# Designed miniproteins, single chains, continued (2): the designs that were tried, part 15

Each design is a single chain, and the fold is of that chain. pLDDT is the mean over its residues in the fold that is shown.

## One batch from the design tools (miniprotein)

Design m4497
Fold by ESMFold2-Fast:
Structure m4497 (fold): chain A 64 residues (1-64)
Amino acid sequence: SQADIADVLRAYGVDAGTADAVAGAVVNARRNNSPTSDVDLARGIVIALDLPAEAVPDLVAALS
């Protein structure tokens, strides 16, 4: 799942270092039982990294 998240971010033009860092942070938050839903996490990532709205469903799939 971490690799899938990083792959989606890189497909949308995020550099490898940022993609790996964000993917790692998301996986770590999930392991710590974060109450944030897949959709809310995807939207937060899209806003934070200034990605197109079309990235949301791809990120939701990677988070599942």
Scores: mean pLDDT 80

Design m4498
Fold by ESMFold2-Fast:
Structure m4498 (fold): chain A 62 residues (1-62)
Amino acid sequence: SAVKAAMKQFEADTKGKDMETLKKYAVTRFRLNEENLQSIAKSKSKEELKHRVELALRDLYG
């Protein structure tokens, strides 16, 4: 699926990177809506960030 492909690419491109790099990648790479961008910006852990990016990608491609 488009979501799985995008998540795989996100994880590959951001492997070993810090939270700020992951947030910047999501904001610049994906054309997400303002609500999803705000949600991602407020993430406090890499696990929470990845989950919110996946939800945003499901919204974008669903």
Scores: mean pLDDT 82

Design m4499
Fold by ESMFold2-Fast:
Structure m4499 (fold): chain A 63 residues (1-63)
Amino acid sequence: MSEEEARALVEKALRSFEALAQKDPSAAPLGRELALHELREAGVPEELLREFEKRAQEILASL
């Protein structure tokens, strides 16, 4: 997949994760793992997967 396509998938996943974390913080760790698995299976590069993890952690820290 293209970097632009992969980045769009990461942004979409982050928006979904933020909504989940706001509604149910206790489900956020599982939600993060499921999103990572989905992105990895979609072929998102490892560096963008690490960016997703970092930004997801920042979302949790901001709640």
Scores: mean pLDDT 83

Design m4500
Fold by ESMFold2-Fast:
Structure m4500 (fold): chain A 80 residues (1-80)
Amino acid sequence: SKSSEFAKKAEEYAKKGDGKKAGRYASKAGYYSAKEGDSESAIRAAKAATLAAKNNPKDASFATGGAISAIGGAMEAGGL
């Protein structure tokens, strides 16, 4: 699914220390999670973006925004 693909991308960029891309892909995962009813992917993406924010203070605001968007998507998908 698109939400699962974007969650995986958020996790990959978080591991690479790219908080901006981790946040961007977390937001995309949240958006598609809501459309697909896949709350698990949005939750995974939110965790990845949160970790990216913690480990990359320079990008923390964008990564945090991505995490919030992913949580919103998980809620709309009925997973929270």
Scores: mean pLDDT 84

Design m4501
Fold by ESMFold2-Fast:
Structure m4501 (fold): chain A 116 residues (1-116)
Amino acid sequence: MSVEESRKKTEEMVKEAKEKKDEKTLEILADFLSMIAAAVIAENWDLENELRDIFNESYEKAKSVKEFAELLKKNLMEHYGTKSLEEAIEKVLKETGISRESFERIKEALLKGAKS
């Protein structure tokens, strides 16, 4: 899948999760988009490519937005060798040099942008 197609599909999934009030799905999607944004801000293109490949693998196997979010979480945890999505995020923050506070601001901005 192209970067443009991945972005469009993720934006559609975020809208669906908001409409269904699926807080867990929305949280996972927002965390993932924020991880990509952190990689881009840090100009860490290798990390961006790794995150994109995890997205594409999860997308090809998923039959629903909820299943996609669950597969994304699982594949991220397996890739980073972590026991939780939070630990995977911490590894991305350490690699990019982005602070937790900056990450949370990026996440809030992405969630607000999806309303327009």
Scores: mean pLDDT 78

Design m4502
Fold by ESMFold2-Fast:
Structure m4502 (fold): chain A 80 residues (1-80)
Amino acid sequence: MSDEERFHGAVELLSRLAVELEEKDPELAQAIRDTIKQAMAAASPEEGLAILRQGLEELKEKYPEHKERIDAVLAEIDAL
């Protein structure tokens, strides 16, 4: 899989996570969308992927109650 395909797959995974969390934690859902926007502004798909992964790691530390679900999404990104 190319870095471009992996990046698009990761964006889809984060977008689905944001939709899933919208009713339970709208602040976290918005933070995930902000991370996607930052990644979309990256100079390369490789840089965008790094921003998405780092953003989720930081959100996992800030929202430990969602750690299990964020870890599951990180594992799906690593499997792309």
Scores: mean pLDDT 86

Design m4503
Fold by ESMFold2-Fast:
Structure m4503 (fold): chain A 65 residues (1-65)
Amino acid sequence: GAKKSAEAAKKAAEAGDNAAASSAAYEMGLQRLREGNIEGAKIAFEGARKVDAEEAAKGAELAAE
């Protein structure tokens, strides 16, 4: 239906933003590690993984039709 089509389009657009956000969080985590801030790095890496996992789950739902 129209709702599913709108949600799919929104998720496709958000995938680009989420990929950029995930990459930024990952780079931030690497910077924290270089500074010896292991705890801050863990938080950044966890954030990046969470965004990626949610998008993967949505992609699987769309593929299942």
Scores: mean pLDDT 64

Design m4504
Fold by ESMFold2-Fast:
Structure m4504 (fold): chain A 94 residues (1-94)
Amino acid sequence: STQAQQLLQRARELIDQAQQALSQGNTQQARDLLLEALRLAEEAYRLGADPAAVREVLERALEVAKQLLTVSEDVTAAIGLVLRVIGALTQLEL
């Protein structure tokens, strides 16, 4: 649906913003942006978004989450985020 495509596009934009926040050392903002992107990607999937497109967005989120893990002082929160993305990919079979 058009709404599902719009949610995926917004998720992509939030992932780009998370990567920018991470490059600026703002790990808290990067985490919050990634969590919102995951929520939008999961909602898009429920609304019938193309599974390949959802997978692509979640894989991009995973790469940023892995980068966050390498620089974050809150290792527990960073590990939690990585596991959250892996969980989404696994539960959606993507």
Scores: mean pLDDT 85

Design m4505
Fold by ESMFold2-Fast:
Order: structure tokens, then sequence, then C-alpha cells
Structure m4505 (fold): chain A 110 residues (1-110)
């Protein structure tokens, strides 16, 4: 099983890589890619923190992370449609990664 710190590191690295890949595909500027990376890093940190506080409630962690995503989008009205799409897709990928980790941990505890 991965440590919480290793889980956080992998999620951050994955989120940043995904933002860069999707941002380049959608022809975002380096400044736009960096802005989305900053928001994605914050959402990863919030999701991992909530998972640490509520390790037996993955549904709550998902709902909290999605609420924080919507809040970030509302607080950053200057974000283009492409930037918003990249952030949404990256956040969904992080949630899926955390869900897979929880499922793997539960299977190992059988």
Amino acid sequence: PKSLEELRRIALEGAEAMVKMLGELLQLSDEQIEKVKELARRLVDLAVKKYKEHPNDPEFVEEYTLEELEKALKENPELSRAERSVLRLTTSSVIDFLRRHIAEKRAAEQ
C-alpha cells in the first residue's frame, strides 16, 4: 500500500502532467497552463487532506473535491472554456486515482 505522502506526490505529478498534455493539445499558452496547474495542485492537496481526515468516506471526499472545483471555477471567471475543461478533466482523473487506491486497499484488507 502507498503511503499518504507517496499518494499525494503521485497525484500531484499526474495532475501536472495531465494539465500540460491537455493544455498543449488545446493550444493553451504557457501562462494558461501554469494557471491551471496552480488550481489543479490546490485541488489535489484539498482532496488528499480530506481523504486523510475521512479515509472511510470516499463519497464525501469526492463530493467535497467537486464542490471545491466548482468554487475555483467561480472564483476564476477569466478562465477560458478550454482552461475550465482541462481543470474539470484533471480533477476527475485525480478523483478516479484516489477511488482506485481506496478500492485496492479494501481488496488487500479482505
Scores: mean pLDDT 84

Design m4506
Fold by ESMFold2-Fast:
Structure m4506 (fold): chain A 94 residues (1-94)
Amino acid sequence: SMEELIEELLEKFEKAAETYAATESDPESLARALVSLAVQTLKEAPLSKEERKRLGERMLEIVERILKERGWEDVIPALRERFEDQLARLLEAL
């Protein structure tokens, strides 16, 4: 089902994001890597625009949680702006 695909993509994204976070010592580099991973996942996903938007919003929540857990809250506002801009451009291009 589509719901099962979205959950599978989120689980794969979260595992990859945690792996990046475990090896990255710079919060800005981690934020950039996670945004790139999320956008690439959304671009390749066989989903509708609305489903991609919903998946993207849930991916952003995972990224913000990972950064907060590491004490890197200060990069979240800039990351959120960048993510929302990248997502909007992706959805317009589809």
Scores: mean pLDDT 86

Design m4507
Fold by ESMFold2-Fast:
Structure m4507 (fold): chain A 103 residues (1-103)
Amino acid sequence: SESLKLAERAVELAEEALKLAEEAVELAKKAIETGDKKLIDKAEKLILEAEIKRGIAQIQLAIVKKYGEKTEEVEKLIKRAEELLKETDEKIKEAKKLIEEAK
């Protein structure tokens, strides 16, 4: 179904966004440790990419929640996407804080 595909894509994008945000946290920590300013630029780029993917996932999730089929499979994917998006937001905030500390 379209609802299932949108929910699956929301999970995929949220997983990709989380990975990018986690990589940004690691680069920001390394920038603090080494003083390498180039790592700050790379971390900021990863955060931007994570925010874009997060935003698309949020839109797809909102569509599925409002207009989608209320099947057990779709509801499980919605819950998974929401949990991943929450973790992504937390990692983006952590990365931004670390980037400011590295400056």
Scores: mean pLDDT 89

Design m4508
Fold by ESMFold2-Fast:
Structure m4508 (fold): chain A 98 residues (1-98)
Amino acid sequence: SKEIDDLIDQAIAILEKLAERLREAGYTEFAEKVQEFIDKLRELKENKDYEGAIKVLEELIDFLRAHRPELPPELQAFVDRAIANLEKMIEKIKEILK
């Protein structure tokens, strides 16, 4: 689905910006883990495993929530916005798959 592929691409773009900000702030291990989720989302998109992509996005949100307390307030706010956007994308993908 082109529409789902575009939603996954939007999620990846948000995560790439998050990973960049984390690297710039010295949270290298956190950034590397976000990159692992990005790489997995790309693979799932190519395979059209959209149910797998939803699961990975949900696992990523849980990971982001768990590690949010490590971050300064500015990055915590960025993570909160990323989570909110990712949750909306998950809802849209689920609606298309109905």
Scores: mean pLDDT 90

Design m4509
Fold by ESMFold2-Fast:
Structure m4509 (fold): chain A 68 residues (1-68)
Amino acid sequence: ALSPEERLFLRLLEHEARRLVEERDLAGLQQLAKNARAYLEREKASPAFRARVEAILAEALAQMRAAL
């Protein structure tokens, strides 16, 4: 199960990704994805937490592609 801290991280990540999609900031979204993935590697994140982060990033990228 995900910790409360991991769930808060996911909520904040989803909020920030949504904001960048609304602003059509593709460069910002790519930087967010790079930073999030670097964080997961440094912290040796669980597969479950990593999967949730990747799902949020994939959804944001799909929404960005639809907005282009």
Scores: mean pLDDT 86

Design m4510
Fold by ESMFold2-Fast:
Structure m4510 (fold): chain A 66 residues (1-66)
Amino acid sequence: MIDEAEVREGLHLIAIGVYRVSLRNAGYDDATIDAAVAAMEKLYAADPNATFSQIWAAGEAAARAA
């Protein structure tokens, strides 16, 4: 038996790893990538209905603002 919340958590961890690589490949520095990931994690913790696209958008917005 797999809890839907546990599957969501696992997918979120994989997505954050992929997003970190994508931001690094886009030429962002480590401090900007860390700020982007912090924004993604903050949204994920605050909004259980947040989609992967919304989480990515929050990270991109943070990266552009840094």
Scores: mean pLDDT 79

Design m4511
Fold by ESMFold2-Fast:
Structure m4511 (fold): chain A 74 residues (1-74)
Amino acid sequence: SAERRAELDELLEEFRALALELVAQGVPVDDALQQAMAALAARLKARDIVPTPEETEYMYERLQAIIEELYALS
């Protein structure tokens, strides 16, 4: 649904924002990603979100793009 897609997009934006904030504070990229991934997992659990296979593929592609962006900034 459009509402579900918006929730996933919000969580991915929160992941990106947190990772960038941590890197800006001097946290190494690998540690920033570990903390951001833990936060994403906790938020998915708190919202009782179980991704479908299609949602999992979408999230994977977007997460990979964000991760590549963070490493490029290092």
Scores: mean pLDDT 86

Design m4512
Fold by ESMFold2-Fast:
Structure m4512 (fold): chain A 95 residues (1-95)
Amino acid sequence: MEPPIPPERIPEVEEAIARVEEEIEKAVKENNYPEAYEEAKKLAEEFIEKGVSGEEFIEKTKPLAEATPAEDKKKILLLRIASALYGILYAKKLM
């Protein structure tokens, strides 16, 4: 079980979170799927609220990603944003 992020590492984690948030905003803007962001955010928040671990999140999302056709760009983007948002929310919970 992971301990809370040490205070000396919080600035590094905050910088990493800011970079990931910028990448998400760029991906949403470039792909023009604002609904994907809202759906991804809801999914990530539901996993955090239910106390799902990072490993369980990967286990539950990996089969869904593998079953998603390459042509379904919206669903691929949604799953990628959900994974990134879950990571951000989990890191913030440990701060």
Scores: mean pLDDT 71

Design m4513
Fold by ESMFold2-Fast:
Structure m4513 (fold): chain A 60 residues (1-60)
Amino acid sequence: TDLSAEELARQQRIVRLVREAMELGGWTPGEVGLKLQQYMAEGLDPLTAAERLLEEARKK
C-alpha cells in the first residue's frame, strides 16, 4: 500500500477512535457503521466523523 506516513497514522487514529467509541457507547459494528455513514453524509471527513462518534459515546 502506497500510503504516506501521515495517511497511515490517520487511518490508525480512525480505527482507535472507532474501537473506543464502540466500547464506551456499547454499539455493535453495524450501528457504528451507520452512524459514521450519517456523519460523512453530512459532509464530515472520516477522521472527524470518528471523533464525533466518540463524543456521542461519551455523552451516553
Scores: mean pLDDT 80

Design m4514
Fold by ESMFold2-Fast:
Structure m4514 (fold): chain A 68 residues (1-68)
Amino acid sequence: SATEALEEILSRREEVKQAILDLPEESDRLKAVQSLYDAVRQAEQLNVPEELIEELRELGEEIAEELK
């Protein structure tokens, strides 16, 4: 389910963050961040628990801030 997929990603949030930051092309890093924001919107539509949505949003914001 979408909830289980988000829980798996969030259980590995530091690995996911580092993997995105380690992508060699800036365009690929920006696409990965956009995919996280797209996942937040999708999760909101699927009634995923707000706690998980907020953690995913925070992950995306942390990565976006590191890319500045």
Scores: mean pLDDT 80

Design m4515
Fold by ESMFold2-Fast:
Structure m4515 (fold): chain A 88 residues (1-88)
Amino acid sequence: SELEKALASARAALEAQKDVIDPDVYERGKRALEELESLLEEISKDERLAALTANALNLIAKALADPKNAALAASNLEELVRGLKNYL
């Protein structure tokens, strides 16, 4: 699915930056992605929510790929997960 592809892209972007970004930023991003993965089945039941989440994740993945934006991207990922938990 597009959502699974977007999650994989975000994870790959975070892993690529592991040795160049703050370890706390890396750990926060990793935990948020793990939490989001745990919500995948529920999100995927709503086609519109899945599309919205995939679009947000793709934007976050692009930001995560740039070390200068990694901290902001990780914070936005945490906000996305918090928002999804509130809607589910």
Scores: mean pLDDT 86

Design m4516
Fold by ESMFold2-Fast:
Structure m4516 (fold): chain A 110 residues (1-110)
Amino acid sequence: MAQELIEELREAIKNKDVEKALEYLKKLGELVKKNPDDSQLALDFNEEALRFIREFPELAPEIIELMIEVAKSLSNEKTRLGILRELLQLAKELELKELAKRIEELIAQL
């Protein structure tokens, strides 16, 4: 299931089909939430979401919001913290001040 969603997502990105790419990325995020103990699946999702932001930078705020929601669902504190720290750096680089503050508050609660 995860591998098939990743393949469909990458094909949609290649074809610049933003709506389908976003649909598959959201489905992959839901799969991570259903498997919160699967750190590898969470890391795979994070990598695909970062690829999405690179190809469609105008959607970065929406994708970072999705990534925060997925990270919050994770059982492994180390994996969750690692993802949140990476998202904090990205939000600061993109000057998304409200998202950066929210991520800092989430990290402080760990």
Scores: mean pLDDT 87

Design m4517
Fold by ESMFold2-Fast:
Structure m4517 (fold): chain A 80 residues (1-80)
Amino acid sequence: KKEEVERILRNGAALFTVAALIALNASFEEIARMARKLAEKGAEVAGPLAEAAEAGDRERLEELLVEGSNELAERTKKIM
């Protein structure tokens, strides 16, 4: 359960950070750099987010944020 809580927190932090950068109209370079750093810290969702940002693919970034947020919600329900 501890490992699952830590995974949920790391992935949630990455999703919210990337969403905030998009809302602040950050460049794809800034989004990619931050997402790569979060992936290095163990946020599993951040790798695909970095790849989408490096490709300049806004639609893919938004798709990954929605998918990751839904998955995070389902995983959180299972530990409650």
Scores: mean pLDDT 83

Design m4518
Fold by ESMFold2-Fast:
Structure m4518 (fold): chain A 87 residues (1-87)
Amino acid sequence: SLLDEFLELARKLVAAMMRGDREAALAEVDRLKELASRIPDPEARERALGLLDEIREIVETEDLLDPAAQQRIAALLREVEEIIRES
């Protein structure tokens, strides 16, 4: 399911961040954006893509090993998960 694919990619993103691997983290965000493009509801899709763009900016600009940055990304991922569950 779309949700199962999302949860796997989100786990890989978190794992990349825990390693401080920015290139791997950005690759997983791009995969999450591709997955979000498959959300059937256009409004839900736009909201999910916007949240993933926020995650991408955090990954690009913040220290990936900063617990505060990791917590913000985790919170944004939970919002994307809820959008997928509702769609």
Scores: mean pLDDT 90

Design m4519
Fold by ESMFold2-Fast:
Structure m4519 (fold): chain A 96 residues (1-96)
Amino acid sequence: MEELAKKFLENMKEIASELSEDLEEQWKILKSKLPEIDLETLLKAHELIKEGKSVEEIIKELNVENVEKVKAMLAAALFVERGLSEEEIEKLWEKA
């Protein structure tokens, strides 16, 4: 399960990079799914990723044992890569 979370984070980063030309369209799709993602877990994961924590450490800290938390970690990794702040992430939830 831990190795699957690592694979998912790597795949999401790779997909985001590969789809750079239509990333804005993919971003709109992601925004429409935001209400399905646990905001509290996402914000904690975002902070831990910014601190340079490994995926393994983040999984332990957040007790990642379900798909909802995995989705939150993936969204957090994408938001860090895109340079979104915690305030900008919270504003996305207000619009969703």
Scores: mean pLDDT 65

Design m4520
Fold by ESMFold2-Fast:
Parts: sequence; C-alpha cells; structure tokens
Structure m4520 (fold): chain A 79 residues (1-79)
Amino acid sequence: SEEELRAIADELGVPDEVIAMFVDAPSPVHRYILAIAYHLGIPARPEDAADDARVLALAEQVVAREPRARPLLDLFRAE
C-alpha cells in the first residue's frame, strides 16, 4: 500500500519535499523508488519515472544501500 511505502521513506528520513519532486510518476512504487534513490545520493530525475528499466536499476541500488527498502523492489517486480 502507499502507506507502507511512506513508512519506508519515513524510516529512511526522506523529506516530503523530495517525494513531491516525483509526484507525476506513474505509480506510488515508481514515486517512492525515485524519491529514496535521490535522497540517498543516487542520480534520479523525474523523467526516469517513464523508464521501467531505469527505475528497476535505481530500486536495486537503493536495496544495496538500504536493505529495509527490499519491499519496493519486490512490489515493482510484481507489476
């Protein structure tokens, strides 16, 4: 759920302003992957939301740094 995605972002200290940068992403899962990647210093842009291969690569990089974010990768793969 979006509530679970927000809980992960909150645990990782992601500001609401960073999440808002990716508001136009096609799903909450895309949005939170991009926001968390950006917050962790991994290059992520709003335009990346349209490229599923790029979002997948960002999700894998996020999980490598923060294993607590594994549910984001699992949800993205289930889409």
Scores: mean pLDDT 83

Design m4521
Fold by ESMFold2-Fast:
Structure m4521 (fold): chain A 65 residues (1-65)
Amino acid sequence: SMEEVEELRKKLLELHKKYVEILQTIGDLIRAGKKPTKEQIDEFNKLKEELEKVSKELQEAMDRL
């Protein structure tokens, strides 16, 4: 349904925003000659996996339209 597609789009946008924020933080640390923390790397990997999952769910929902 269109409602399901819109809900997944909103979720994808929120996850993408968080992903960009962690990428910027990690990038800033690397440019400053600092090492990202394990917690930052773990959060980055978790967000990447969630983005891939929600992106697939969105594609599947759109394919049902």
Scores: mean pLDDT 86

Design m4522
Fold by ESMFold2-Fast:
Structure m4522 (fold): chain A 83 residues (1-83)
Amino acid sequence: SELLSEAGEAFQRARDAADEYAKLVTPEEAERIRKRLDELGQRLAEALSKAMKDPKYIPEAKAAIDELRAFTEELRRRVEELK
């Protein structure tokens, strides 16, 4: 359940960062970022599904969480540049 909690938090933070960034950019750029978030969310869901069935996939799920965290930090950086 700890893995699931971390995954949910990482996705929510990524979504919040994407929504904040989307307000500051063109509709086309906002759409590109939302598509990337959807791709990352799908990878996370697939990795979590595997990890819940077999613990050997826990590192894959953690890698997907780290990818979402990196995406969040990149968007936060871009938001600061647009202030």
Scores: mean pLDDT 88

Design m4523
Fold by ESMFold2-Fast:
Structure m4523 (fold): chain A 71 residues (1-71)
Amino acid sequence: MPVTEEQAKQMADAVSRQLTLVGKELGASQELIDEGKKQIKDAAKASIGKDKDTLKQNLVKVVKDALDKLS
């Protein structure tokens, strides 16, 4: 079953919430947190109509990249 817009939005919202909590705990700037959230949203949107493994891989990649920038 291809990824729907609602599924992509729900996953992006959940992952963005976790990134915000982690970023605040690490004392990261709001700008870096907001950039990471934007990348998560863009990656989820790019996965619409693709399979769920593609959505997972895209989200894992952007979360890893965002966390690396928060340190």
Scores: mean pLDDT 81

Design m4524
Fold by ESMFold2-Fast:
Structure m4524 (fold): chain A 66 residues (1-66)
Amino acid sequence: MTVYEITALEDVTAAGAPPLVLKKGEKVLATDVKFLDDGMAVFTSVETGRRYALDASKVEIKELEV
């Protein structure tokens, strides 16, 4: 399973139930990252197991070597 580190470049709210609020500089570990044609990224949070969507331009997504 590939783990990704998502770092907020600015304050961003990821759409979900409930929504995930990230402050500038906050990091989330994610799996199953998918980039959509409209510039959105969809991911599963490692911490919550929930699926979220956010604007990929507002975050840095890095694949982690484990």
Scores: mean pLDDT 81

Design m4525
Fold by ESMFold2-Fast:
Structure m4525 (fold): chain A 77 residues (1-77)
Amino acid sequence: MMEKVDLSDEELAEMLRLADAMYAHLSKYLSADDRARLSALLGELKALIDDYRAGKISSEEFLEKLAEIQEEIEKIA
């Protein structure tokens, strides 16, 4: 049997909390364009978590798309 890393609701909630904290911290130092882009990426993260919770995407697809969002955030931060 393969070990599946099933993300708990607590882990997903913590990801959202950390993302909101990151935005609150970084938004003071970002340009208006970078702030808007970061806000959009956090919106994509929230939508991704909602799709995962609804069973619309697999854990593999979730992790792949999460990595893409993280890469885009790293380009701003």
Scores: mean pLDDT 76

Design m4526
Fold by ESMFold2-Fast:
Structure m4526 (fold): chain A 91 residues (1-91)
Amino acid sequence: SELEAMKEGLRAIFDDALDPEERAKLLEQLKDDEFVRKLVEQIKAIFERAAALRAAGASDREVAEAVIEAARELGFPPSLVEALERAVAEV
């Protein structure tokens, strides 16, 4: 299902977290379907912004800074911000 695909994507991002307790906390949040849907929509918006910046000729640094800023503005925990920065760099 679409929801299961969303959960799989989030698990991949969360597995990159350095703190085992923070990772476990974020993985537990995947049991909340509303949390998953909201988080995926927010992450999708961040990735779309990153793609648009790259298409406009932005450097990897500028893209990373924009992703970090957007994630922090959404109130994401530091571990998730770092995971998103790494995920965007791999695309």
Scores: mean pLDDT 76

Design m4527
Fold by ESMFold2-Fast:
Structure m4527 (fold): chain A 95 residues (1-95)
Amino acid sequence: MEEELRRRARELQREAIRLEAEATMLFLLARENEHPLADEYLELANRAAELARRALEVKSEEELEEVEEELKELRERIEELERKTKEYLEKKEKE
């Protein structure tokens, strides 16, 4: 159980680090193109960094599930913003 919890916590940490990188790239792209959601991308990057830290501090299965749920929510939000950023850039290029 303890070793399994540690392995799962490390997997969540790696996922959070990947999401932080993705959100940071979206923030840079949004900032460069003066996208109105740039601040939201930065907020998501900060949340991903906090989740990476919390994953390492997990002491119970309940805490692991909380991090996992927040990470899933964060993934969905990043995917939504990525789609919106893409749509915005396509419209800007056609103008």
Scores: mean pLDDT 81

Design m4528
Fold by ESMFold2-Fast:
Structure m4528 (fold): chain A 78 residues (1-78)
Amino acid sequence: MSLGELQEETLETLAEIGRLIKELEKKGMHDEAAKFREELGRLEQEFREASRARDAERLRTVLEKARELKKKAEQLLE
């Protein structure tokens, strides 16, 4: 995966987590949504830092963390 592909995939995954957080809020899971929002904010910050540094290894780490967070949110919604 190229640097650009890593950036795009990570950004798409972060956006999907944002959508899942809104679904948690709609279901009245406000405490859970708040925790996911906090973790999402940290990942968005890590993504911006890694992107500015053009650090592919760090971007891969951010993508893996984002995928895990997305999976946790999806499991909670099912």
Scores: mean pLDDT 87

Design m4529
Fold by ESMFold2-Fast:
Structure m4529 (fold): chain A 88 residues (1-88)
Amino acid sequence: MEAIEKLREAMRNEDLEAIARYLALATGRPELAPELLETFRLLVRLENGEELSEEERERLERGSRVVEEMLRKVREEIARAEGREIVE
């Protein structure tokens, strides 16, 4: 699972472009990479205390749902491929 490994590396390096690209690839939706990147940029701006416009907030809301769904799919794919449950 090359895309998932590269995604973890990108997350460790805080490389938003690489995170967006490999998250999209890992979920079979490479065309969504630019939208994911914009969503991450909006999240960073919001976390820094910036006010978002109504259009930016709507875009963030839509993008956040896509990101959450993709992250869920990645976690499910890892669990399925490993054939083992992570017990914590």
Scores: mean pLDDT 77

Design m4530
Fold by ESMFold2-Fast:
Structure m4530 (fold): chain A 65 residues (1-65)
Amino acid sequence: SLEVGDILTAENGERYQVIKVISDNLAEVKSLDSGERGILDTRTKLLIQEENGRVLKIDLSKIVK
């Protein structure tokens, strides 16, 4: 399960930190490189960036606590 502070890796190598857990399946994340925010759906493993609507796939097997 995701916790605030967890670091996630997208398929393109970009790293995101969980800043808020909304539910068991939804988290707010922030890019460690750009600072851009997005919403991760853990059911689909897709992250949607808030600023540009860009969709990235997250590798949930590579969570850094």
Scores: mean pLDDT 84

Design m4531
Fold by ESMFold2-Fast:
Parts: structure tokens; sequence; C-alpha cells
Structure m4531 (fold): chain A 81 residues (1-81)
């Protein structure tokens, strides 16, 4: 659970960095918010809930990243889904 949720956080961060470098400021900000919310939930002892709840968010972010043409970010979000 802890190892899986840390991987989830890392996938959101890496996707956010790629989106930021691609100039997709709003989508990058949304990915950083997803990372931050997941980290806060883990700190509050809700790692399993955070992992479960982050999966639908990752699916939607993957679709948005594909629409913006940032294929590598979409791939990372799909791994998180």
Amino acid sequence: AEEEVERQIELFRRAAEILDQAGKDVLSALAYIAEAVTRIAVKNGKAEEALRDSKPIARHLAELAEQEGVTEAARLFREAA
C-alpha cells in the first residue's frame, strides 16, 4: 500500500513536470494539485483511500493530456489509473 501510493505520487509529479515543460500550465497545475492532495491524505493515515480515489482523477488527467498532445504525460497518468 505505502509503496504503491508513493509510486502514484511520483507518477503525478513526473507528469506535471512534463506538462509544465510543454507549456500546459493549467493541466500541470491540476497534476500538482493531485500530487499534493494524495501526499496530504497519506500524511493523515489515509494511504489506501488516497490510492483508490486518485485512480479516477488519473484517468481524467490522462484524457486531458492526450487532447493536448502530450502523449508521455498521458502515459504516466494511465499508469496511475
Scores: mean pLDDT 85

